Designed miniproteins, single chains, continued (6). Designs and how they scored, part 8

Each design is a single chain, and the fold is of that chain. pLDDT is the mean over its residues in the fold that is shown.

## One batch from the design tools (miniprotein)

Design m20261
Fold by ESMFold2-Fast:
Structure m20261 (fold): chain A 57 residues (1-57)
Amino acid sequence: MEEVRQKLLERRPDMSEESLRAGVRAYLEALKQGLSEEDALLVGLVAASRQEIKEKK
């Protein structure tokens, strides 16, 4: 889990903890659905971005 968080932060270092958590969850779910690690990272980044937009002031 920590390695996934680090990979997401390397792509988007300024995301919130909530967005990062959403991204990690989406990544793990994508892997369980049979996606590659690269595709799962993209799914995680999209989920994190969506979470940030919802929390936008």
Scores: mean pLDDT 76

Design m20262
Fold by ESMFold2-Fast:
Structure m20262 (fold): chain A 76 residues (1-76)
Amino acid sequence: GPEPRHLRVRLRTKDGKEEEFEFESLQELARYLRKHGDDIAELEVEYEHPALGPGRTRLTGLTKEDIDVLAAALEA
C-alpha cells in the first residue's frame, strides 16, 4: 500500500525530556529506535495517510525489548 507521509515523531525519554523529529520513512524511524532504545519511555507517531488523512499512534511504558520489536516490525 502507499507509504505514510510526513512522519512526525514525538518521544519522551526515561529522564523526562521531550524530543521531536521528522522522518522520511519507517526505516529511518526504525534506525533511530535501534540507536536510542535504552532511553525511550513514550513514542507518538503522527502521519498523513493518502486515503484516510492524518493519523496518530501513541505507545507508552516502553521497554528496550518493546522498542527493538517495534524497530524490527517497521523494517519488515
Scores: mean pLDDT 75

Design m20263
Fold by ESMFold2-Fast:
Structure m20263 (fold): chain A 74 residues (1-74)
Amino acid sequence: SAEEVVAAVERHLDYLAEKYNLTEEQKKVIDKALEEIRSAAEEGVAQGLTREELNLRVTKIVSRFLKELDELEK
């Protein structure tokens, strides 16, 4: 389900935030990413997307937010 995908991503990002001692600004970017992933996953499920299609959509969002985190470090 969309919630299961989002929960798995959230657990992983929480672990990374703790382990790598992220700044408040970096944590805010992660929070925005999680919200966007949740919205996209819920919309995708409503549209009848497969688990594979949902994972691709989530991966695309994650890639964009990783770029935002990189820009934030500069």
Scores: mean pLDDT 73

Design m20264
Fold by ESMFold2-Fast:
Structure m20264 (fold): chain A 75 residues (1-75)
Amino acid sequence: LVASADTLKAQGDQFDKQGNHKQSGILYEKSGDLYLRSGNNSKASDSYNKGSQSYQKSGNNSQSQRLNNLSNNLS
């Protein structure tokens, strides 16, 4: 789980760097979900926060708010 979450987070970083913020948000959210399932709340919070920022950049304010709330709930 953690290794897969790390891979998804790295892919999210690549898509964000390429300006594909929608795909970046999706990958960061999936990474956060896997970290959460593995009990790594700090890494889940970080991934959800990055996903929130990516969704905001893509114009998806509802998904951004949802991930921001998840991140805050874990911190």
Scores: mean pLDDT 87

Design m20265
Fold by ESMFold2-Fast:
Structure m20265 (fold): chain A 60 residues (1-60)
Amino acid sequence: MKGLAVVVKDVSSSAPFVLNAKVGDIVEILRELDEDFVEAKSLKTGKTGVIGKSDLKFLK
């Protein structure tokens, strides 16, 4: 489901495909990749990347 999520765990990776984010950042879910990962866009930075579902709390 397309929607918004809040980051609940800091994500810091040197991998270029990973969306780096800090707790409290709001991201837009663009698509689900698998059971563990989504592609999302940071509303703070405008960057897109892969982030773990466990690092997010989905907003309604």
Scores: mean pLDDT 80

Design m20266
Fold by ESMFold2-Fast:
Parts: C-alpha cells; sequence; structure tokens
Structure m20266 (fold): chain A 73 residues (1-73)
C-alpha cells in the first residue's frame, strides 16, 4: 500500500540476503550486485546454488517480517 514501506521491507530483505552471501564467501561487492541484477544473481547461483538458496530464503523471511511490522505502523 505505502510504497515507502514496501521499499524499506525490500531493502531489509536484500540486506539479509547479501549478509548470507557474504558469510558464505562472496564479497560485499558481489553480494550487492546480485541484489541489483538478475544476471549477477544467476551467475552467483551457478557458482554456489546452496549459498544463493540460503540467501533467498533469509531475504524472504526478513522481508515478510518487515512488511508485517511496517504495515502495523
Amino acid sequence: SDAAKQQAATDIGNEAAAGVLTAQGFSEEEARAAMESKEKWEELAARDPEATRNAEAAGEVAKALAQERFNAL
């Protein structure tokens, strides 16, 4: 509904996903690029499918939780 709340939740999800990628051996630069580009995400997924799957799951959980909290405001 509120575009700013939706964007903030997306940013929180992307930050969580990037954190998982970095923890699993990708650079901060690669992790950020993957959040901004489908092509870069697919490149990382080809190199490490487990890390990218874990990052996607973490991002989705963080985003959903943030959306619930922001919609309550």
Scores: mean pLDDT 83

Design m20267
Fold by ESMFold2-Fast:
Structure m20267 (fold): chain A 91 residues (1-91)
Amino acid sequence: SSTEIARAIGHLLAGQVALEEGNYEEAIKHYKEAIDLLPEGSELRARAYLNLGKAYEKLGKVDEAKKWYQKAIEVGTGEIRKEAEENLKKL
């Protein structure tokens, strides 16, 4: 629904701010809430998977980072897929 997508966008933005500020666990929380509000296969959901991978990587949680990058590759397209592939190769 439009309400769910709007709330998901809010969580994506809040997660991005938290990630930039180094609040990685707060970023993870926001990205997970965005994922729950977004349809399967949506590009916004793929973006949330990519950013979850980044947050877990910053926490040193390599296995979790790999898992979320793989999900971003599976459902993402274009630049999201490419960035997830490049980040996964570095782990």
Scores: mean pLDDT 88

Design m20268
Fold by ESMFold2-Fast:
Parts: structure tokens; C-alpha cells; sequence
Structure m20268 (fold): chain A 59 residues (1-59)
């Protein structure tokens, strides 16, 4: 998780989007505990994915 954010920071000059994607990834990781992946965890993962795709478009 952290290494992906570091790579995005180096490739994209938009730290705000990187920080937001990181927050969604952390929320998804927290929500997948204790014993399963919830719908909320999936939504956060999807939002992180959208932000990552937008960062790739800008890069």
C-alpha cells in the first residue's frame, strides 16, 4: 500500500489526490477487519481505484 502511494507521488505532481487515495486505502484496510470484507471496504477500494486512475491520466 505505502509503496504504491510513493510511486504515485513521484510520477504525479498532484499530492492532494495522492493523499486522498491513501486515505481511502487506509479506510478500506481498516474496514476489511476483523473477519471479512464489508460493502464499505469495497466502496473505499473502488474510490481509491478511481483516484489512482485519475492520477495516471495526469501523469
Amino acid sequence: MQPLLDALRSRSGNPELVDEAGRHLELAAEARLPHGVTEEARRHAMEAGKLILELEELA
Scores: mean pLDDT 66

Design m20269
Fold by ESMFold2-Fast:
Structure m20269 (fold): chain A 97 residues (1-97)
Amino acid sequence: MREERIDRIADRIVELIEKAKSGELTVQEAADEIVRLLAEHGLTIPKEKKEELARRVQDEVKDPVAQLILLYALSKIPEGGDGEEAEAVIDRVIERL
């Protein structure tokens, strides 16, 4: 199901961020894995939505490591599509952080 897929992607992103915070992964390794995860699921986002989500991450994500990782990952997502799935994934990640 689409909701199940979105939740699984979001949970994996949170796991990668927590591993970076614990030192099991570097910040760069976690960010690159998140970029790969999003790309493998075919997630794309139009430029204007990417900028809007980046602003929301800066406003809503208080942890500096999580914020840095998410901003980097957003900057690397290919431009395209309607961005609905990417937005839903980021919403779930912010909710869990």
Scores: mean pLDDT 83

Design m20270
Fold by ESMFold2-Fast:
Structure m20270 (fold): chain A 60 residues (1-60)
Amino acid sequence: MFIGRVRTPDEETARKVAEELRELYPDFEVSVEGNELIIRSNSSVSEFIGAVLLAIGLSL
């Protein structure tokens, strides 16, 4: 299982990014802790890295 944390500028951004990730990666577990996103998956490493990079990009 892969677990990643992505820090966003604020909780509103974290929630919006989480919704986008849940739509694009429905098999991933995406949760919000304040201004941070917690991404959990049993996917391939490349798919997991893709999701993390998308989360970072959407948080800018």
Scores: mean pLDDT 82

Design m20271
Fold by ESMFold2-Fast:
Structure m20271 (fold): chain A 56 residues (1-56)
Amino acid sequence: DADRAGQAVRTSLTSHGVPEELAEQASRRARELTESGRLSPADAARLSTQEALDQA
């Protein structure tokens, strides 16, 4: 579900030393992508994590 996708992204990014603010933004994006129904929770989490790492 969207909450799990968001939590997974936040945990992954913070464990890699990404600032909390950026991790929270990526978590929110994963939830939005999941809620929109365009991506599965797993795909939304993967995409959001990748985008945040590319910006870091």
Scores: mean pLDDT 79

Design m20272
Fold by ESMFold2-Fast:
Structure m20272 (fold): chain A 74 residues (1-74)
Amino acid sequence: SELEKLIEELEKKAKELEELIANNAPDSEIKKQVEELVELYVQVLKSLGIEVSDEQKQKMLETALKEAEERRAA
């Protein structure tokens, strides 16, 4: 149902991020994709009854952006 749709969208966006990194897409496009992934992940957590604060969301975004940069550098 709703959770299944969110998970499918998350998997799709994660695959798109992998392709952007593999194709050396601009930093702005990678950042936008990471932001969308974090937003979807927060929605999945909320659907599971897990509350995420604005501070926690910001930390998740910073971590995900750093991981994406490391994957580009490899």
Scores: mean pLDDT 83

Design m20273
Fold by ESMFold2-Fast:
Structure m20273 (fold): chain A 88 residues (1-88)
Amino acid sequence: MKKLYEEALKLIENGKYGEAEKIADELYKQGHYKDAGDIYLKLGDYYLSHGDYGGAISYYEKSADAYEKAGDLEKAEEARKRADELRS
């Protein structure tokens, strides 16, 4: 749902990453895979910007899984490549 997606983005902006993850998890359970993937990707980018490579890898992998379930194979591959680059 657009409203939950927008709420998750505001939570990330305000440093409430755990609450944003809960919204992404709920969207994923509801079959809103693309929105969940977008939120997980932003969480990965945040953790990367703060030097938490393990957190970034985890969220990029969740993003890739969500995009794959959404049928967005291009975004799924891009998210997997980001995780792999940090794992090298």
Scores: mean pLDDT 85

Design m20274
Fold by ESMFold2-Fast:
Structure m20274 (fold): chain A 66 residues (1-66)
Amino acid sequence: MKYEVTLSGSVETQIGIVLRMIGEPNVEVKPLGENVYEVTLSGSEEEKKKIVEEMKSDPNVEVKEL
């Protein structure tokens, strides 16, 4: 599954979010522009659902399915 993720908030907040995403197994993060990232999830359906729910719960993260 591929998602477009737009980050907001302070520079420190955005860096923290990117580091959390990169730290997840089976997650690939590719920059598309300033504060916009393509996130590719390759885990189990349960792992993918958990990561999407965690991203959607963050007020500084906007998630759009590609």
Scores: mean pLDDT 80

Design m20275
Fold by ESMFold2-Fast:
Structure m20275 (fold): chain A 78 residues (1-78)
Amino acid sequence: RPLEGAILAARHAIRAAEQGNYDEAAKSFRTAAELAEPVNPEAAKHFREASDYAEKGDAQKAIEHARRALELLEETRA
């Protein structure tokens, strides 16, 4: 299920970013974006932004965008 997969990938990516594993975080955020696209394109855009910030080593901005995307996904499946 794309929604569940996107949430799982995003949670994994947030953990990786918190641990300073930016390469893993960026890859997992890209996976979350791909899975989120058919569910909520706005959430997918935020996950792509999170991936970009993770590649730059900006964990705070990456996590901020990821959390916004997760909020949008929760609104989609209320």
Scores: mean pLDDT 85

Design m20276
Fold by ESMFold2-Fast:
Structure m20276 (fold): chain A 61 residues (1-61)
Amino acid sequence: SLLDQLRARAAALKERIAASDLPEEIKEHLLRALDWALANPDRPALAAATLASVQAILDAA
């Protein structure tokens, strides 16, 4: 399902956040954004956009 795909993507992003050299404050904000996206499954397009934004930040780091 789309939700299972979003959960898998969020799990991968959480691993990348943990492994990154980003400041702890930024890591906490990114983790909070992922948790929010997964907590609001009635907005799958917005959740997907949130995950994409987190990925873009990690790719730029």
Scores: mean pLDDT 83

Design m20277
Fold by ESMFold2-Fast:
Structure m20277 (fold): chain A 68 residues (1-68)
Amino acid sequence: SMKEQAEILNERGKVLAERGDYELARAAYEAALALDPNYAEAWENLGKVLKALGKDEEAAEYYAKAKA
């Protein structure tokens, strides 16, 4: 299902982010959100990665999406 695929991509993003591969983690979270746009955890994780990349304004926007 799309939900299961989104979960796998979110978990992949977490592993990549833990390794410091922030650009690859961002792509994985974006792919998860393309499959499930209401996936709050993936929006939060994308925000954290963007903050790590120095994109604080964009990170704040995605944290807001996680709470919507």
Scores: mean pLDDT 86

Design m20278
Fold by ESMFold2-Fast:
Structure m20278 (fold): chain A 59 residues (1-59)
Amino acid sequence: MAEEVVREAREFFATALRDSPLSEEEKERIIARVAEEARRNPEETRRVLEELYSRQIPP
């Protein structure tokens, strides 16, 4: 089960959207979509998260 990847994706995008001018409902919708994609493609999502973490949080 890809629950760890789903959780990490959800948390990462929740943080990334923090400064976004979107409403709380819009942010929740986006995060829900990201979680769905992570469940469908956990390996690809993991690679994307690794790249994003590398850019945002050095090593």
Scores: mean pLDDT 73

Design m20279
Fold by ESMFold2-Fast:
Structure m20279 (fold): chain A 85 residues (1-85)
Amino acid sequence: SMEEKREIARRALEGDEEAIKKLVEEVRKYVSDEDNQVKILNKNPNASSVEKIEEILKELGYLEGLSEEERRELAEKVLKALESE
């Protein structure tokens, strides 16, 4: 639900490792679909990695109710975790 996605995003912003892992898993599932990869690349061909992660999180509904700063911070936390695996 939207409420569950908002709670996961908020917990991830607070540094909850399990919430961050959940978002990493959801992003990986999204990008494993070649059609989804093409969609993100076509929308933002020159976007940075963090901007691409932010767009994926937006498409998945995890950015609802967050400020622009919180959206960027969430994308950065997810990207850092993704690159560390």
Scores: mean pLDDT 78

Design m20280
Fold by ESMFold2-Fast:
Structure m20280 (fold): chain A 92 residues (1-92)
Amino acid sequence: ELIELLEEAIEVDPSNYVAWTSLGMLYFKQGKYEEAIKYFKKAIELNPNNAEAWYNLGLAYYKMGKLEEAREYFTKAAELGNEEAKEKLKEL
């Protein structure tokens, strides 16, 4: 299972923010937005300049109907150069 492989990668190297982001995206695709948020937040702690992780965090909050939090995270992603986040901010 891909999730198990990514969890093992994180046990070996907890600083692997790419593995944290990938786990978040897999949970997001399953509709498990609260779990996805936990993984995206960990990725951002390790690399706060990762515009895509900020965008994905905003998208997870958006899917949960938490539009204020979504706006905050899309704003951060847009400031870091994420174009999709700039487009999402126009919808909020």
Scores: mean pLDDT 85

Design m20281
Fold by ESMFold2-Fast:
Structure m20281 (fold): chain A 131 residues (1-131)
Amino acid sequence: SEVEEVEEEIRRLHERLERLREDIVAGRLSREELEALVREIDALWDKAEPLLDQLSRETQELLVELLALASIAHVHLGDDAGAVSFLLRAERIAEKIGWDKLSEETREALERARRALEEAGLEDLYREFKK
């Protein structure tokens, strides 16, 4: 089914990018590599968004983690609006799952993205976008 295909695509992309997580977070990837990963996550988001309610909770959590990584990548790219927008997408899914029901890994991914935004001085922009 379309749902099963999107879930498999989410799992595969998450597995690949989890291997790069420390380098993404630390800003060690090139601009070209960061631009490529945000394009991949954005394309996957476009496919996944219409199917969100049909995705398993586990797959929704992997998508939250991917969106959080895209937020950090946008910080390193100097795309403030992109950084905030991707974090808000991640938080919207997390809120729907229930903050108390999130895995430790998903919570840590969101905390890394929030920290990256705070260190980049994007708290005011984040508050404006959240309105």
Scores: mean pLDDT 91

Design m20282
Fold by ESMFold2-Fast:
Structure m20282 (fold): chain A 95 residues (1-95)
Amino acid sequence: SPVEKIRESFEKLLELIESLKDKVDEKELEEKIKEVREHGEEAVEALKEGNLAKAKEHAVEAFSIALELADRTNDEELKKEIRKIQKEIAEAIKS
């Protein structure tokens, strides 16, 4: 289902940002992971309720946080993977 695909995509996003544990302050990374997780959960719940605008807004916030972390580490491969997941989620929400 679209909800299942979006949930899986957010899990993949969380795994990617967790890979930064040796490049970012541990406490800051834990706080940012929590923020991304909360926005991801809110996006999934909004999608279940048929609120596409709210789902998109929370997805944008989650990806903004993830891309900022990746940018700070100069990990171009990570940024590319995050942007791929962002595109997939955006397309799923529009559908």
Scores: mean pLDDT 81

Design m20283
Fold by ESMFold2-Fast:
Structure m20283 (fold): chain A 71 residues (1-71)
Amino acid sequence: SLELSEEQRRLLTEMTRLLSQLPASEIPRGIGLVLRGIGEAIQGQLDGDEEAGLAGLREELERLRALLEAS
């Protein structure tokens, strides 16, 4: 089974928290960003490059924060 690092789990938990704060109209976009973050974390594990996966996850988290701030 694929194992996520503690940092990846922490960032995904934070994305879920931010997603819950979005207005209903932005939820579909927010879900897309969370799914992209999960994909980045999984891809990092598959490639054996957890740091690249973590960087991609952080990028999608910052996009989610920006979406919430713009809402």
Scores: mean pLDDT 82

Design m20284
Fold by ESMFold2-Fast:
Structure m20284 (fold): chain A 60 residues (1-60)
Amino acid sequence: ADLSAAELERLIAANKAASELMERGYSPEEIALRVQLARAGVIPADWSEEEIALIETILA
């Protein structure tokens, strides 16, 4: 299937956000769990604003 330019940009941004979380010490499995929790509307109070923004980028 052909990706639109907007879809491709979203995938690139999501991959970059995941890479930044990995540089912060999160495993791919931890990132996947946090994405699932965010989709369910569960954001822990101990998450930083930057971590929330990176997860939101992955969800977009």
Scores: mean pLDDT 77

Design m20285
Fold by ESMFold2-Fast:
Structure m20285 (fold): chain A 106 residues (1-106)
Amino acid sequence: SAAELAREAGELAIEAARLALRRATTKEAIIKAIAAAIAATGAIFLAEQAIKTGDPEKALEAARDALAAAELALEAAELAGDEEAVALARAAIELAREAIELAEAA
């Protein structure tokens, strides 16, 4: 479902942010990694609520929040120079986009 994909996207975005944070040597990379982790945590929470309630509006909001978190995680990963984190962030972006398309089609 859209909510399940949004949750998975958020989980990948958190992992990307964690890897980026471990390699980050600049304040900008650290701040973006922390921001991505916070945003992804919020997206996961909202996705879990959408799964429990079947609320399509919450599923769409979770998917959009997961996309924003994944994009921040990508920026942090690129600044940190962590190729694994970049790959995870890009996977999170693709899942979040798929979640948005499914939520809008519902």
Scores: mean pLDDT 90

Design m20286
Fold by ESMFold2-Fast:
Formats: C-alpha cells, sequence, structure tokens
Structure m20286 (fold): chain A 78 residues (1-78)
C-alpha cells in the first residue's frame, strides 16, 4: 500500500543520508525547496500521516521513488 511504502521510505531516510539527499533533490527539482524540506522533516520524524497529507503529486512521487529503490535492489541482488 502507499502507507507501507511511505513508512519504508521514512526508515531509509532516517538511517541513510544518501537516500535522504536523493529524495530531497528529486522533490526540490519538481516541487521546490520548501516542499522538499517539509517532506524530509516529516519522513525523518516518522510522521507518515504528515507525509500522506501532502499534495497527491508529492505522495505519488515518494511512492514511485520507494518502488524504484525496491526494484533496483532486487535487480542488483541477482
Amino acid sequence: SREEKIRRLAELVKNDDVVAQLVRQALSHRFGEETAERVIEALKAGDVDGVLAQPEEVVDRLVLFQTTIENSREILAK
């Protein structure tokens, strides 16, 4: 589900500064620095509900980002 993907992304962002930077960059380029900052703060705080309260386009991009990470890791593990 979307909530589960956002929860997994939040854990990655908390524990991996490279993932946090990539998410910030992706959001900043499309939605601006203020939105990127707000979303990264919510993810680091584990505030899944706060992330899901963002505009649908932002949430969709985060879900896509997490899906891409999961798919890439599965490919690289083979």
Scores: mean pLDDT 80

Design m20287
Fold by ESMFold2-Fast:
Structure m20287 (fold): chain A 80 residues (1-80)
Amino acid sequence: MTDKEKLEEAKKLLEEAEKTKDVLEKADLVSKALMLIMSLLSEEEQEKFKEEVEKLGKELTGEELVDALIELGKEKLKEL
């Protein structure tokens, strides 16, 4: 998979996650999207991204956490 294909796939996964009502399916889609985004980042950028994800996980739970992770993923995609 090329970097362009990974970027497009991550975007589609986040859009599908936003449309999904089931929290577990939503979380699975978001997890897949974030893994693709991380694979496009340098080691230093991956570390910062992990810190941002971990911070959200400490502050939020359940659907609020998943929705915040979707927004984080979208922001990272805009920077790529």
Scores: mean pLDDT 81

Design m20288
Fold by ESMFold2-Fast:
Structure m20288 (fold): chain A 109 residues (1-109)
Amino acid sequence: SEKTKKIIDILNGAMAEIIRVVVEEARRQGKSEDEIRKLVTEIANIFQELIDEIKKNPNLTKEQVLEMLDKAREKVLEVLRKHGLSDETIERVKEIFDKAKEEILKVLE
């Protein structure tokens, strides 16, 4: 559906912004390129699972989409904590998710 395409575009945008922010800090911390690739892959996999579930279920309710987004958010935050990212970066990632949630809510209104 048209709404599904817009939601996927929002999620791809949020993923790209999160990856950029996370990679910038990981490099500043002196993480290896291999560790950065693993970190990026874990984040990308979480977003890919979310996008695939939305694609499989085109008639998802607003409440279901928000629940799935909240679960993906918590998984991403766990990945960041596991890899030792700062509280500042974690807060920036939360803000990116909050913005994506607001944009998705406007699509589903």
Scores: mean pLDDT 90

Design m20289
Fold by ESMFold2-Fast:
Structure m20289 (fold): chain A 75 residues (1-75)
Amino acid sequence: SDFDALVAALGAAKSLGEVMRVVLTYHLGREPDPAEVEAWIDRLVHAVRQGRLAAGYSEEEAERRAQALRDRLLA
């Protein structure tokens, strides 16, 4: 099943970036193109920045955490 394929691919992923690509592939029913990967990274990074600000973190700490996520997703 598609779900069993997703579980196997998630188990084989070696980085957060690979996990993201596996989930995107499952959602789209095809391999994402580089522009779709970049757009999704931008959305996740923005969401983390906004979430940290909403949780009471400083703008500097929110940006630092957002950048750390971007670095992990691109690794």
Scores: mean pLDDT 84

Design m20290
Fold by ESMFold2-Fast:
Structure m20290 (fold): chain A 65 residues (1-65)
Amino acid sequence: GAAEAEELRKRGEELRREGERLIEEGRELLAKAKTIEEINRGIGLILRGIGLKFEGELLIKKAAE
């Protein structure tokens, strides 16, 4: 029902927002990176963020069905 759709939308928006935050954090880390470990950490954050954003968008789409 409408309540379940609203919960899925809210969860999807939360995941999308967290994903965007991780991508930004990873970008900032990469911009300041001076070691291979810092580069790998920055890339890892970006990849995780992309995954969360994608998952969030899927939930929002499902809520709109």
Scores: mean pLDDT 88

Design m20291
Fold by ESMFold2-Fast:
Structure m20291 (fold): chain A 85 residues (1-85)
Amino acid sequence: PSEEELDAEVLLALAEIILAVSRLGFKNTKDPEQAVKDLKRDLETVKRLLAEAESLGASPEVLNEIRRIQDEVEKLLKEAEEKAK
């Protein structure tokens, strides 16, 4: 694979790690307000990774997987916001 293909795969792997950390943090949170802050930061990071992958010309498969991860983090954020009320 080209360096650009490898870089895009690394960005996907980082997004997957962020989703895993987001899920674990949400599951184990004892502070709903902190969980919202953490998930907002995680979502911003995933959005940045998606933008970088797009700039590298990543394959549609890689871009779609990062978008799926973004959607999952957004769902966790909405759940955390409801619990913080």
Scores: mean pLDDT 85

Design m20292
Fold by ESMFold2-Fast:
Structure m20292 (fold): chain A 97 residues (1-97)
Amino acid sequence: MGEEAAKRAEEAARRAEEAARRGDAEAAGRAAVEAGRAATEAALAGDKEAAARAAEAAAEAARAALEGAGGNVKAVTAATAAAMAAAGAAFEAGSEV
């Protein structure tokens, strides 16, 4: 059920890295926000494996956006908060680790 959300988070992470490499801070920030939203959706779906993968992708997207930020700190901060919230939700739902 969370597979599509996890895939969207991974795709958004790749877009964030690509945008950061070309110096497009706004595109990198927006991609990181998208990855964070997808991670939250995966966590809410109750699929622990998909939620964990989506949270990892969102964290990678936020990191790429931070490296290329150049003044787009608000978008990066929002993406980081969303990724952390999704990771927390995934761990709570999983309760295995």
Scores: mean pLDDT 70

Design m20293
Fold by ESMFold2-Fast:
Structure m20293 (fold): chain A 58 residues (1-58)
Amino acid sequence: ATEFPITGDPAEAFVRIGNDYFAQGRYAEAAQAYRYALDVDPNNAEARDGLARALEKV
């Protein structure tokens, strides 16, 4: 695709940060990043799923 309608979504940025912390086993930091994503977009399914999984590991 040649169209990129969203390139700098803050919620998506926090989800990526959370995923990076989760991959490193830093579940508390991952949970905080996912919470920030939900503060920006409370309907973000990736952030909700990530937060639930991170809290399960803390």
Scores: mean pLDDT 77

Design m20294
Fold by ESMFold2-Fast:
Structure m20294 (fold): chain A 95 residues (1-95)
Amino acid sequence: PTAEQVAAALRRMAEVVVEGARATGSPELERGAEEAARLLDRAAEAARAGDYATASRLVAEAARVLLEAGERAGLGAEAEEIVSRAFAERARALA
């Protein structure tokens, strides 16, 4: 994939995360998803600059933020499902 394709895939992950959290109706998970989306947007910018090490670290941080928000909200399983869907969407976008 090109750097632009990787960046686009990371932004798509951000969309999946936000929409997934919104569907739960949990304000805690929605706040966590908004923070994770900001990290994924930063990861997309790092990827466009060719800094894949920073992009990878920010993606891992975004997943951790969402999973922690899920645990606090009592929606750990839902947060894990959202993270899994986001990674699956990234894999499809880069195929």
Scores: mean pLDDT 88

Design m20295
Fold by ESMFold2-Fast:
Structure m20295 (fold): chain A 56 residues (1-56)
Amino acid sequence: LDEKIKELEQKVKELRTRILEAEKNGASDDEINQLREELEKVRKELMKLKTEKFTS
């Protein structure tokens, strides 16, 4: 469980970096929105795992 949480935390960092780079490089709104949706999906999974870790 802790390993999975670490992997998702790393994925969040990578997606945030990619969004910033895409915005800086003038990527399309569609590309930026896809990256934001992916980030939100990963964040939801991370929150679910953290909840499971604290609920017996």
Scores: mean pLDDT 79

Design m20296
Fold by ESMFold2-Fast:
Structure m20296 (fold): chain A 115 residues (1-115)
Amino acid sequence: MVTQSGGGTVAEGGSVTLTGSTTLSNPIATAWVLDRPGKGGIGIASISGDGTKKSYADEVKGRATISRDTAAGTSYLHLSNLKKEDTGTYYLLVAGLENGVVRLAAGEGVEVTVV
């Protein structure tokens, strides 16, 4: 299961930290996806299960930081210098292994509105 928090209404140029917690053991990767009204979903950031490999979409490079607390099962996305185009619903996706089977889990999403 994945639970998410953070978000809300934030001023343009401000910052937001989105949090997601998962009970899925042995994550292979964690990714944050932004679903914008009328534009569909885009992957904005990902991190490998060991935390050594990170990737960011070009539109958020230099503004986004993805991190994990493996002991707490928590994933974070920090976005700075927010733009109106950052408005949408942010989903945490987690891929992991349980008993040799790949498990995929997704959060219910957190809304961010940039004003």
Scores: mean pLDDT 78

